# Designed miniproteins, single chains, part 14

Each design is a single chain, and the fold is of that chain. pLDDT is the mean over its residues in the fold that is shown.

## One batch from the design tools (miniprotein)

Design m459
Fold by ESMFold2-Fast:
Structure m459 (fold): chain A 75 residues (1-75)
Amino acid sequence: SGLSAAESQRLANRYLKAAIRADPEFVKRVLGISDQQIQTILTEDLSFSQLRELTKNATPEQIGLLLDRGRQLLE
């Protein structure tokens, strides 16, 4: 990888926001989160602790899928 913690956090926020903008209902189902939590993700840059809390009900594979979708939308 070689990414710093700060760079990894920035990319995770960027990719997650892109995935939400493309398909918010899919992200809500995968993460098991509310509309209010979706708005928080869209309006804030979240720490790793906040990202872990929001993704606690998703598998690593599901989280990876969401981040990869966001990356593909931006790249």
Scores: mean pLDDT 82

Design m460
Fold by ESMFold2-Fast:
Structure m460 (fold): chain A 119 residues (1-119)
Amino acid sequence: SEAVEKLKRRFRELVEEAKRRLERELEDPELARAARHQLDFLLDRLNDVLDAAEKQGLSTKEIVERLKEALEEEVAEVTRLLVDQALSLGVPEGAETVARILEELRRRLLEELERVEEE
C-alpha cells in the first residue's frame, strides 16, 4: 500500500540520519560500528512488521498500532545492547550518546506513525 511504502521511506531516512549522528558523536570506532549494525537490524525488523501486517490485510490503524508496540520493544532492546557494550568498552560517555540519539530516533519514528494514522 502507499501508506506502507511511505512509512518504509521515512523510517529509512530517519534511521540513516541517526547512523550519521552516531558516526559524528561516538569516539569509539567499535561502538560506532556496532551502533550502525544494530540500527540496520532495527530498520529490517520494523520493515518485516510492516510487510507482515500488510500481507494480513490489516487497516492502516491496525498497522500503526502493531508498529508502535514493535518500535517501543525494538528500540529499547537496541538501546540496552549498545549501552551494555559501551560500558563494557569503558566509554560511559558513549552510552549516554547512544541512549540520547536512540530516544530521539524513537520519538521521530513515533511521530511518523501518528502522521500516517491521521491520513
Scores: mean pLDDT 86

Design m461
Fold by ESMFold2-Fast:
Structure m461 (fold): chain A 64 residues (1-64)
Amino acid sequence: SVRKEEMEKLGKRVMETSKESEKAVKESPPEEKEAVRFKGLGKVVETTSEGIKEMKKKIKEYEE
């Protein structure tokens, strides 16, 4: 179903963003680690928020 496919897609995207964020923090110099960590968290939150909005919009379009 569209709902299940969109949810799985969102989950994978959020997980990938989280992994990339952790890698970036690990590879950053000490003075940049906190800034990189905050950017990573912001990216994950933004990806999740936008993904949920898009998913909800698509579900409404298909369920209504």
Scores: mean pLDDT 76

Design m462
Fold by ESMFold2-Fast:
Structure m462 (fold): chain A 90 residues (1-90)
Amino acid sequence: SLLEIIRAHLERMEKKFKEFYDYMTNVLKASEELAVLPLKETQAAVDADLKANGAPASEQQLLQLLQDYEALFEAKSKKVLEEAKKEREA
């Protein structure tokens, strides 16, 4: 049950990244560098957290960590999207 929730969460995150990347590159004609920036920044935050705190001690801690990183990815994606739209309007 908890593993199924974790799997569903990971699949949802992968889909969100693909949809964001495709929208950025195909619709907004943004650079690949800009389109990957939210993923790159989120991955850097994950790597820093794992280096500082180690691996999650439980599946519940892992789920919370994944939820926190999804929220971070969404925040970074929103910022990058706003910048890309602003450049297109200029």
Scores: mean pLDDT 80

Design m463
Fold by ESMFold2-Fast:
Structure m463 (fold): chain A 62 residues (1-62)
Amino acid sequence: SRDEEVLAVIKEWMQSGYDLAKAEAVIASVKDAEVKAEAQAILDRARVDPQEAYRAAHELLA
């Protein structure tokens, strides 16, 4: 459940063409604090190192 909710945020980020603002909007609607923190950490990484974030997201979706 938690992993599926984090993956939903990652999929929105990827499917929107890596639009961080759209992914942040999805995170804002997340009710679970642990899911919100985990997804936010991934987006924070994407701001600093997009290439590593892309690889991590691909691995989670595999």
Scores: mean pLDDT 74

Design m464
Fold by ESMFold2-Fast:
Structure m464 (fold): chain A 63 residues (1-63)
Amino acid sequence: SMNAESQALADEGERGVVRGLAAGDGAAAVRFATKTQQRAEELGDEELARRFRLAQEQVRAAA
């Protein structure tokens, strides 16, 4: 069950980040990555939280 919840969260987070980047809105991409990291931390999924923390850093570095 937790794995399914983490996968759904990852899919929604990735869609949000991709949509933000496609729109040229890096701030929106960072907000989606930050929200996904926070939710992953609440679920205890440390690997997913780390993945979206790194996504935030990559988006900010590319701006």
Scores: mean pLDDT 83

Design m465
Fold by ESMFold2-Fast:
Structure m465 (fold): chain A 119 residues (1-119)
Amino acid sequence: TQAARDAALEAVDRALGLVRKAIEYANKTKKEGPKYKDELIKLLEEARQAFLTALGYASDAGHTEAMDLLARAVELLNEAIEEVKNATPEEFKQVADKTIEKLREAEGLLREAKALLES
């Protein structure tokens, strides 16, 4: 339905905002070490929930291709959350770089899903 598509689009836009904040905090973690670790984990978990919400609305809209993209974005967030949680202080710069790469890939998947939902 149009209402389900509109809800999916709003959820994708919210997820995009959370991904951008997570990238900001990953960059802070890279520069300033582990003091932003908990905030980064919280933002990644909030982004994951937003992706799951968008996936649910895409499912309600019957949009299989958008669902596949959003599911892949959820997997990237699951990997990023695990890596950040398990990182030692010595690993934070390397883990932050990997997290930024995964978040940028997830941002691309969200933008592609948004374009499909708008068509």
Scores: mean pLDDT 86

Design m466
Fold by ESMFold2-Fast:
Structure m466 (fold): chain A 66 residues (1-66)
Amino acid sequence: GMERRERVRRYARAIVDTINHLLEEGRISEEEKERWKEEMIRVVSNSTGLDPEELRREVEEIEKKS
């Protein structure tokens, strides 16, 4: 199976990609972006057992490099 860190990176990237897609479609505003990211991190954490803080840090690192 995938290492825990690889899973964190994959889910964090999926969160960033989904938020960017929703912004590009005009389905969410820039003001709603943080709320939607927090909700997606919570949902992914609950469904996968991954640490929400670890997911949040990875999301932030991906956004910083974009």
Scores: mean pLDDT 83

Design m467
Fold by ESMFold2-Fast:
Structure m467 (fold): chain A 93 residues (1-93)
Amino acid sequence: KALQVIIEIAKQDPSLAKEIFNLYREKLLKDLVESPSEEVRNGAFKALLTLIPLLNEDDKEFLKNRLEKILKVVEDEETKKRVEDLLQTLEES
């Protein structure tokens, strides 16, 4: 629901998509690595995958830098794999 709104905003005004991403990015990153719920972790992963093509270069660089830092400290194999998949998607976009 919120992702559909972000997609429409990004088509009309990319600066609004940036503000929305900046509002939710810390929550999504926290849920990705710290949530005790596998469903919540996977949901955050899918949300980030959907948002990546809508991000400007500054937001992509922020996300890449944050994910690289997470990759250095994360010990959970599934979370590590999701972080690696997100980094790969950022390189392709």
Scores: mean pLDDT 76

Design m468
Fold by ESMFold2-Fast:
Structure m468 (fold): chain A 98 residues (1-98)
Amino acid sequence: SEKEEIVEKKKEIIEKESKKLIEEYEKEGKEEAAEIVKRATELMIEFIEKNPLGAYLISAAAVLAIKTGKREMLELAEEAARAGRVLNDEELKELYEV
């Protein structure tokens, strides 16, 4: 189905972008940021695979954890994944300026 094709494309993009960021952080000696990106990527892929419809509702916290390498974003992504939901507008406001 078109949904399955979109899911696979999203996974490929996430994995490619995350791999590049991980390599850049490791080259800069930012081991914690590299670890955060790896964990956020694993959570996002796991969420998409367990909840295919959730691929249309990507967790903002997981995306921000990948982009920023911030542990606080990873913690929010883990909470959202555990709840089986996407962050709402109020939760996104808690990420103020990110």
Scores: mean pLDDT 68

Design m469
Fold by ESMFold2-Fast:
Structure m469 (fold): chain A 102 residues (1-102)
Amino acid sequence: GPMSKEAVDLLKKAIQAETPEERYKLAKELVENFKPEQYDLAVALVRSLDKSVNAKAVLALIYAERGYIFEAERLVKEYRSQLTPEELEILDKAIEEAKKKY
């Protein structure tokens, strides 16, 4: 279907979340409740235009939840020096959970 306003708003909320735990919760809600075609263009735009560490963390979480484990790991490796220990703990957890699922 066409890109969903609700999915895009949820992606934006995830990027603006104040804690790594809330980012993970919202990224999971996005992947679980919406079809890829409803947010894939928004994710591509964030990937290209949003250079914030929070945006890159959310992208890695979405990739992990989608089973794109290599892409998630690549983003975490690239931004590792800019991520907090708390963010890294949540990202590592999300990737390990994805490895068990896929």
Scores: mean pLDDT 86

Design m470
Fold by ESMFold2-Fast:
Structure m470 (fold): chain A 100 residues (1-100)
Amino acid sequence: ALREGLEAVGEAARELALAMIKGSKTLEGLGYAFAVLAHALSAGEYAAAGDVESARRQIESLKESTKKGLSLADPKYQPEIQKKAEELLAKLEEVRARGA
């Protein structure tokens, strides 16, 4: 259950990063895609460990990197990026709930 939740977070993070890479028109935008992946994985690990405050900080960084990546992305890919970001946040919440 918890391991499966972390695997789901990893997969959702990878899908979001790939969507951001496809939409990226700049090296800066590509950088935000990798930042999103790193913050998502860290958020999942902290949530699984019950470190709510560290998980929250990583999720805030994830949201900021996603917002900046979206602003630099090709408008054609922005809806896909937004949808994948929402799916990732839902998976992170599931891991947090199971850690309680």
Scores: mean pLDDT 84

Design m471
Fold by ESMFold2-Fast:
Structure m471 (fold): chain A 70 residues (1-70)
Amino acid sequence: KSVKEIIEEGKGKVSFEQFKEFVLTFFPGISDSTIEAIFKSYDKDGDGKLSYKEFSELREHIEELVKSAS
């Protein structure tokens, strides 16, 4: 799935499943625990979803986050 599709579908919120799909598109070898750690770092309200703004910030820094968590 494209980044544009995920953002358009979310329209303010991104679920963990959508986030996981996005990350696996860029980093197919990444572990589930790494994906979960990154997601939790940006899930400020703890409801299992990211706001569009939180996701946009995460997306901008995803390569650095994956490298630091790997």
Scores: mean pLDDT 70

Design m472
Fold by ESMFold2-Fast:
Structure m472 (fold): chain A 81 residues (1-81)
Amino acid sequence: SKAEEVLAEGLALRDAGVAPEDIVERMLELGRKLDMSEEELLQALLTLLTAMLREGRISQAEADRLLQRAVAEIRALEEAR
């Protein structure tokens, strides 16, 4: 599925040591290119951020900030159409 493809990209970037902010941005860009719904894209992002939080790669505050930014970017893109 599109969500599986976006999540796989995010997990690969995580394993490559890419910064969490850059991983989220790449997942957003790929999700837009694949015409994913807001719900599907947010679920893929939440899955990645939850995994990174459990692994100790990010703090709860960083996860919350990245998720809020992602929600704002998705909504802004929809409102601009």
Scores: mean pLDDT 83

Design m473
Fold by ESMFold2-Fast:
Structure m473 (fold): chain A 61 residues (1-61)
Amino acid sequence: MSPEQEAQIKAIVDGILAQAKAQNLSEEEIKEVARHAADAFGLTEEQKEKLVEEALKRYKE
């Protein structure tokens, strides 16, 4: 994955985390939001899985 693609995924993750913290979302809801966002941005399945993993990892930190 390119550095530009990695930066884009991180930006999307930041948006998901802001929403998750504001709405007190569960891990399952965060996964659903992340997958929906990945589909909306036309990400590949591999990028979608990375987005979900990054969102959950950062939410748990």
Scores: mean pLDDT 79

Design m474
Fold by ESMFold2-Fast:
Structure m474 (fold): chain A 91 residues (1-91)
Amino acid sequence: DLAEEQALAEAHPELFARIEFLLKVAAAKLAQENNKPATAEQVAAYNALTPEQAEAMIAAMRRGVAEALRAPTAEAALAAVEAGVREAEAV
């Protein structure tokens, strides 16, 4: 639900700002792999990283999302996403 996602973003603005950057990196890489156009902001976010850093960040986020989907509570899911974001930022 988009409204629930927005409410969660409003409750955790710093976490969602960090996720937004990582989503731009992931979107640019996915567009490149599928020969689709990416926005200038997505390309700039991706190009701020080395290819190895971009792959490591995307892998860390994928692990966080996978753990969140298996989480028994919304609080545990949020903690899993936050851990994935921290691991991605450590690259």
Scores: mean pLDDT 71

Design m475
Fold by ESMFold2-Fast:
Structure m475 (fold): chain A 99 residues (1-99)
Amino acid sequence: PPEPPGKMTARKIAVGVVQALLAPEAEAAGLELSPAAVARAREVFEELVEKLGLSEEEIEALRARILAFVRAHGDDNEAGVAFVDELAEEIERRLRELE
């Protein structure tokens, strides 16, 4: 059966959040990102902050968690997919709590 809309939305948001928060680190590492992709990821992140009611402390903790993951597992694609799926589950849970 097709995935529930909430789960698919949470997954897309998780990917956007990771991309937006990693953009400065990727640029520092010499990776050239599309300006359109960076702008879209930032918009998704801003919508996420508004919809989930994330505090400044929660945003800072999420950024630190993503950076720690990249430092430990940046070249591990399987671990990267698992990290995004875990973040998507957290986003879905938060969205349900706000109903």
Scores: mean pLDDT 64

Design m476
Fold by ESMFold2-Fast:
Structure m476 (fold): chain A 98 residues (1-98)
Amino acid sequence: MKPLKVGLRLTLHDASPEEVEAFARAVRDLAEKQGQTLAGRSGPSITVEGVFDTEEEAIEFLRALHELAQKMGLDVDFEVVSSDEELREKLEEELRSL
C-alpha cells in the first residue's frame, strides 16, 4: 500500500512565546516516538509532517496531538495543510469530533 503523507498545522491562541516553545518541544518528542517529524515553526504555528501506513495510524497521531494540547491547557487550532483528499476529509471529521 502507498504510504500516506500528512501535514498538520497547529496554531496556538493567546500563548506566550515560552508556552509555544514548550508545546513545540512536546510535539517534537511525541512525533519522534511515533516515527514522525516536526517540520517547522513560525511564530505561534507549528507544522508536523507524518508518513503513515494506515488511515487509522494518522487519526491516532492526530488524537495524540490533540490530547497533548488539552493536557498542557493550551488553546490550539488544528489544520490539515497537506494530505490525500479522502484522508483529509477523515482527518477533518475527526477534528470536528474532538
Scores: mean pLDDT 80

Design m477
Fold by ESMFold2-Fast:
Structure m477 (fold): chain A 91 residues (1-91)
Amino acid sequence: MLSEFIQKEKDRTIEMAKRMAKEIPELKPLLDKLIEAIENQDVEEAKKYLDEIIKKAKSMDLSLSQRVHFIAFVGEVEVVIRLLEKEKEKS
């Protein structure tokens, strides 16, 4: 069972991903796949889709506000992936 802390971080990251899909609709298909990977605690798939999201975002002409929100979102996803990876090692 995930700790309450990790569960809260996972839920927060999923909410951020849903907000990013609304703010940058072009990323929605990849963000939806990232959400599924995080919900399934699939660290390898989450890392794969995060990398694809970053590559796609770099190819886009994002506004300053979109770029700032995106950077914050990427940081939160990286934290959650690390927390899930450490829980997998503990088992």
Scores: mean pLDDT 84

Design m478
Fold by ESMFold2-Fast:
Structure m478 (fold): chain A 103 residues (1-103)
Amino acid sequence: SEAKRKALEAEIQVGVAMLAAAVVITVTRKKLAKGEKLSEEEVKEMEKLLEQAEEAIEEAEKLLEEAKELGLPEEEIKKIEKEIEAAKEALEEARKLLEEAKK
C-alpha cells in the first residue's frame, strides 16, 4: 500500500539519521578518550553529518504524517515514532559530544 511505502521511506530516513549520529558519536568519543581535540576539518565533517541527520529526521516525521493520513496501522505508527525519538536522542548526544571535542 502507499501508506506502507511512506512508512518504509520514513524508516530509511531514520536509518540515515542514526548512522550519521553514530559516526559523530564514535569519532568524538575516540578523541575525548585520548584527550585530543578534533581538527578543523574533522569538525566541519561532523557538523555536516549532524545537519544531514537533522534533515533526515525532519523528512522521516513528514513521511510518517503522510503515512498516518493514508491509514497506516497504529502499531506501525507507534514503532516508527519510537525510532524517530531514538534518532533525536542520538542526534542530541552527538551534538553534545561534538561541542566537548571542540574544546
Scores: mean pLDDT 90

Design m479
Fold by ESMFold2-Fast:
Structure m479 (fold): chain A 85 residues (1-85)
Amino acid sequence: MKAAEEAGEKIARAMIRYAEQKGAEVVSVKIEVHEDGRVTVTVEVELDGLRRKLVTIAELENGYVAKVTVDTSPLLELLREVEER
């Protein structure tokens, strides 16, 4: 459905911007639209030769984004590992 695809694209763009602002390179982007109205966006990032996957899950109700779960901890862990070198 167009609403789910548009939500996924907007989330992907926001995740890419966040990664770039932290100095990470975006390696791949995957957007998955599920039959239950859930959208999963996975962005793989690289910083100083280390790779991590960032995942955002959006839940849609009646064609609107009702809930967004964002996990930035993989990127924060990557930044910490780079600082320790």
Scores: mean pLDDT 76

Design m480
Fold by ESMFold2-Fast:
Formats: structure tokens, sequence, C-alpha cells
Structure m480 (fold): chain A 92 residues (1-92)
């Protein structure tokens, strides 16, 4: 997450707030990483932070597919597309 955001500069304070929310949902609420990321993405969209919300949502999708163990060709294609998109964000 932080590495992807570094390619697209964001205020350090905002990134810290997002990471703190994710940590809170995982450590205090006991949510899996993918669910914590999706919840944070929804909150970010409501606040108008569409770029951070998109990064969080894509990260959640990648984590969810990895946890599920993709076996079908369709799932493998989707995971490949998400991985390439995340890599492009990191490289920008």
Amino acid sequence: FSEAVAARPEPPERIKEVEEKIDYLIEVEGLPLAEALRKVAEELRKEGDFRLAEIAEQSANVVEQADAGVQSPDQLQQVGELQEQVRAWIEE
C-alpha cells in the first residue's frame, strides 16, 4: 500500500490516518485484511478520496483472491489484471 502510494504523492498525514484505520479494524475489530481494506475504501469514497479508495479496493481484491486460492482460468486472469494495475501504480 505505502509503496504504491509513494509513486502518487499523498499527504503523509492522510496516509497515516488510512493505515491507522486498517490496523484498528484488524487488531481491535478482528476483521480479515481484505474486509478491513474494503471498509476503508468505502469510507474514503464517501470522503472524496477516490484515488486512495481505489488503491485500497484493488488491494482488497488481490488479498481476497490470494486467500481463496484461485483455480479457474477466469479467476487467474482477474488476479493477473489486478496485479498489473497495482504494479503500474507502484511504478508511476
Scores: mean pLDDT 65

Design m481
Fold by ESMFold2-Fast:
Formats: structure tokens, C-alpha cells, sequence
Structure m481 (fold): chain A 90 residues (1-90)
């Protein structure tokens, strides 16, 4: 699926020490999580959200203020998507 392809790309990008690639991984994680939620696939949504938070947290180690601010926004979005995925467990 498109979401699974995005997750694989995000996982590969997270192997990089480049904060721009870590931000890209976070953005792909957000897109995968949104696609998972739309499809009713809670496990896929949670995995995408987890990658979004992980990528954003790694990018926060950057010295670039623009990258840091973008990473904060992506981390918040990823956390929100993770809660949405978890809320549907009941």
C-alpha cells in the first residue's frame, strides 16, 4: 500500500544523521498515519505516528532554528495521530 511504502522510506531516512532527512522521515510518518486512519488500519496509523515522532525528535538535535521549529510541529502532530489511533482500540 502507499502507507507501507511511506513507512519503508521513512525508516530508511531515519538511518541518516542529516536533520533534513530526519524531518522528511517525520513528514512521511505523518502521511502514513493519516492514510492508516482513513483506511481504518489502526496498527498502520500508530506505526506512521511513531515514525513521525522519532524523526521529529532526532531533528530537534539540529542547530538550525527553522528545522527545530518544524520538528516541534511534526512531533505534536505525530503525538495527536498516535492518540487518535489508540482511542479507536475500544
Amino acid sequence: SKAEELIKRAEELLKSEDPEKQLEAAELGIEAAQLGLKAGDKELAARGARLAVEGAMKALESEDKEIILKAIGLAIAGIGLAFEAGEKEV
Scores: mean pLDDT 85

Design m482
Fold by ESMFold2-Fast:
Structure m482 (fold): chain A 95 residues (1-95)
Amino acid sequence: MNDVINNSSNQSRDIVSDASPTQSTRDRMDSIINSARNGMQDIDNAITTIQTSGRQGMQVASDEGRRLGDNDFTSRMQGAIARASRMMTDTVNSI
């Protein structure tokens, strides 16, 4: 997980870094915009991965909810995460 996030972050840094000071300001801005757009798409891919592997995370959250004695809390939290994920996906798609 952290390695994937670090790789995406490193790729974004490398794209920005490749915008050499010797290039035009427009070329640098375009590089930054493309890096940001790619970063947003990477976030969308990460959300999809979290949804797929998030079954494991949801299972942990479910166990915590049971330990706290509130099964409804776990269900509400799962729904809230799903809605937040949809909102993020919609935001990424609007960029």
Scores: mean pLDDT 55

Design m483
Fold by ESMFold2-Fast:
Structure m483 (fold): chain A 62 residues (1-62)
Amino acid sequence: MSEEEKKEQALRELEKLDKELAEVFRKLLEEGKSLGEAMLKVSSIDHDKAEQVAENVASKEG
């Protein structure tokens, strides 16, 4: 899976869990932040939701 596809999956998973957190993530991607940088910021706001999204994205990559 490409980095762009991972970004799209992470955004969709975040929208299901928390629309405000998804908006923060979307803005970071629009500013040119990497997936890792955007996820780190999201994790600083809500670690449990960030971990859940990371696990879901990783499971779809196989």
Scores: mean pLDDT 79

Design m484
Fold by ESMFold2-Fast:
Structure m484 (fold): chain A 66 residues (1-66)
Amino acid sequence: SRKLTLVGADGSTKTIDVPEGATKGTVSVPGMSAGNYTIRDENGKAVGSATVDSSGVATWRLLPPS
């Protein structure tokens, strides 16, 4: 699996495990604020986005390179 980081507009961060080859999914992130998040790799490169709901579930997807 890949270690990727959710980064919120407020500067909050959370590391998630993404299976190799997965481009979308959901993961439980208890304690994270609801809102939009950027996904960054270990080098800080933006590789995706996520939305965290009020129940602490992140729905994430990997973006095409930009």
Scores: mean pLDDT 79

Design m485
Fold by ESMFold2-Fast:
Structure m485 (fold): chain A 94 residues (1-94)
Amino acid sequence: MSLEERAAALLARAAEVRAAALADPSLTPQQKEDITAGLDAAEARLRAALADPTASEAHREAVLLVFGSLVGEAEAIVAGRATLTRPIRLSPVA
């Protein structure tokens, strides 16, 4: 898949897990806020990187990788396979 196709797939997964988190009765209001805020921040960063003509492909790949990691973490929390011990945070790419 192209970078754009992978980005579109992750954005779709992020939307699904965001909706699932908000609908999950086992999550606290704070956990729902932490998940949605983290996903919103990561999505904004990905969109900014994709829109930036000065960004390298390596940078876009790194931002996509970080976003994918956060989406996967949120999916695991919603599925009950992980416990949210702290807010989901956007990590800087090195």
Scores: mean pLDDT 77

Design m486
Fold by ESMFold2-Fast:
Structure m486 (fold): chain A 100 residues (1-100)
Amino acid sequence: SEILERLLREAREALERARKEADKKDFDTLVSFVRAEQERLGVPAEYHDLVTALVLELMEEPLEGEAAQAIPREVLVKLPDLRDALNSNPELLELLNKIK
């Protein structure tokens, strides 16, 4: 899917921008937590960058319409659980607010 390939590219670019602009320790801590949770929930490795960028809200455009439909449903249904895991940790939520 051309839409999915574009989203995967945009996610990698968004993560690279955030990595350059944010505090390295704070960014690395958030990314490591989200990736570990993705592995625990069985998100395929090819979507890890996209899901991380979406969970950390680093994408320029909201995930809607055709863009949302381009992502496999098995991956999309795990986004709320990943957001809940992040939001349930006050220290990580503080770090997320610092990189935004």
Scores: mean pLDDT 83

Design m487
Fold by ESMFold2-Fast:
Structure m487 (fold): chain A 85 residues (1-85)
Amino acid sequence: MEELEKKLKESQEKMDGYQANLARAQALADRFRKLAEEGDPVTARGYRAMAEVAEHEARVFQANLDKYQKEADELSKKLEEERKK
């Protein structure tokens, strides 16, 4: 039981980190997209590139979040079953 609790806590801590990073990356992507639309064509190119980098980072964070969320769900179920034994 202790080992499952430690793994669940580790997965939840990683998810919290990725959720925070995802939210920040998405906010930056939205900000740079808006600046690209409002800016001059020359500066808009730079802001679009920055938005694409932030969007890529958001996708990476989302993939990691999904992975650890699935692992946490599995560990949570195992903890409930162990409490019945």
Scores: mean pLDDT 82

Design m488
Fold by ESMFold2-Fast:
Structure m488 (fold): chain A 97 residues (1-97)
Amino acid sequence: SDSDKSLAIQIREALLVSKEAIEKASDEQLPALIEATIKTLESFREQSTNPEIQELLDKTIEELREVLKLPLEQQRSSALSVLDKSIAELDKLISSL
């Protein structure tokens, strides 16, 4: 639906903003930025009624929570990998919505 597509585009924009923030952050800032990203995605999850968007958000939230368990020095590359994968999956969803 147009509503689902609009929401998916908003999620994509939020992920791009998070990606830029994480790329520019110090290692010490990474846990707080990753937690903020998780909270943003949880908010979008509550707004979504589309099962494919919900599944992608649930998976991305879980993967970002796993990044927080890693040593600080590994969190940037792992978080960026999760975000890039999620953006690519969102691009596929947007094309089909």
Scores: mean pLDDT 90

Design m489
Fold by ESMFold2-Fast:
Structure m489 (fold): chain A 89 residues (1-89)
Amino acid sequence: AEALLEEARRLYARAKELAEQAEKEKDPKERAKLLEEAVRLAAEAARLYAEAQALKLKDEEEKRKLLERTEETLRRSEEEMKKLLEKLK
């Protein structure tokens, strides 16, 4: 549980670094690559965080609902990011 939270924090910190690099990047294609990687790492961090929270739940039903909700949120974030990347062409 704690190990999952530590890994989630590490991935989220890396995602933030990549997002900051993207803001300073002048090449639209390189900026898109940095943003895409940042989103992937942030999504993985969110999933690990949800898994860590699920481990605190003794009820399998509540655990399943939490994980399903996390996956839905990540799917919507991925769709939003694809739209942003498409504008950068």
Scores: mean pLDDT 74

Design m490
Fold by ESMFold2-Fast:
Structure m490 (fold): chain A 88 residues (1-88)
Amino acid sequence: SSKERFELGLEALRRAARRIAELIKERDPSLEAMVDRLLEELEAAKDGEEVIGLTGLLFAIAEDMGLGEEVQEVFAESYKEVKEEAEK
């Protein structure tokens, strides 16, 4: 259903955001404190709008650093993993 697909998308966003956060910190360690705060807010986020907003901010930071292709690849892989796990 559309709702189930949306919920899988949100879990994929959370998973991708954690992976992208590590790439940001590897590229620029000075951003570690900011990125870790955004991840803490993401883990505390209770609704889909908060998840989308916080992951969007992390992805925008990564894209600004030249990691836009990696963001797309990591999200696609994360979505595939979440979908495969849900089908088991």
Scores: mean pLDDT 86

Design m491
Fold by ESMFold2-Fast:
Structure m491 (fold): chain A 85 residues (1-85)
Amino acid sequence: SMEEKLKEREKLFEKAIEKLREAGLSEESIELARELERVRVEGELALAAGDEERAAELAEKAKELAKKLEELGATETIEKALEEV
């Protein structure tokens, strides 16, 4: 089910955050990574519901969050970790 897929994704994401925190990433970067993941999850839910307009809006928000992470120098590391979730 979608609920079980989301639960598994949350589990994997928390493991990724654990590793990033141990690697010495700032709390600011970690918070932005969490927000980016929330937006990505909401975007997938919108697509599953057939709401392409909402999905596009959430994709734009994800781009803004990714830009902030790039300014902090953490983008590549976090994007790679999120791709594995």
Scores: mean pLDDT 77

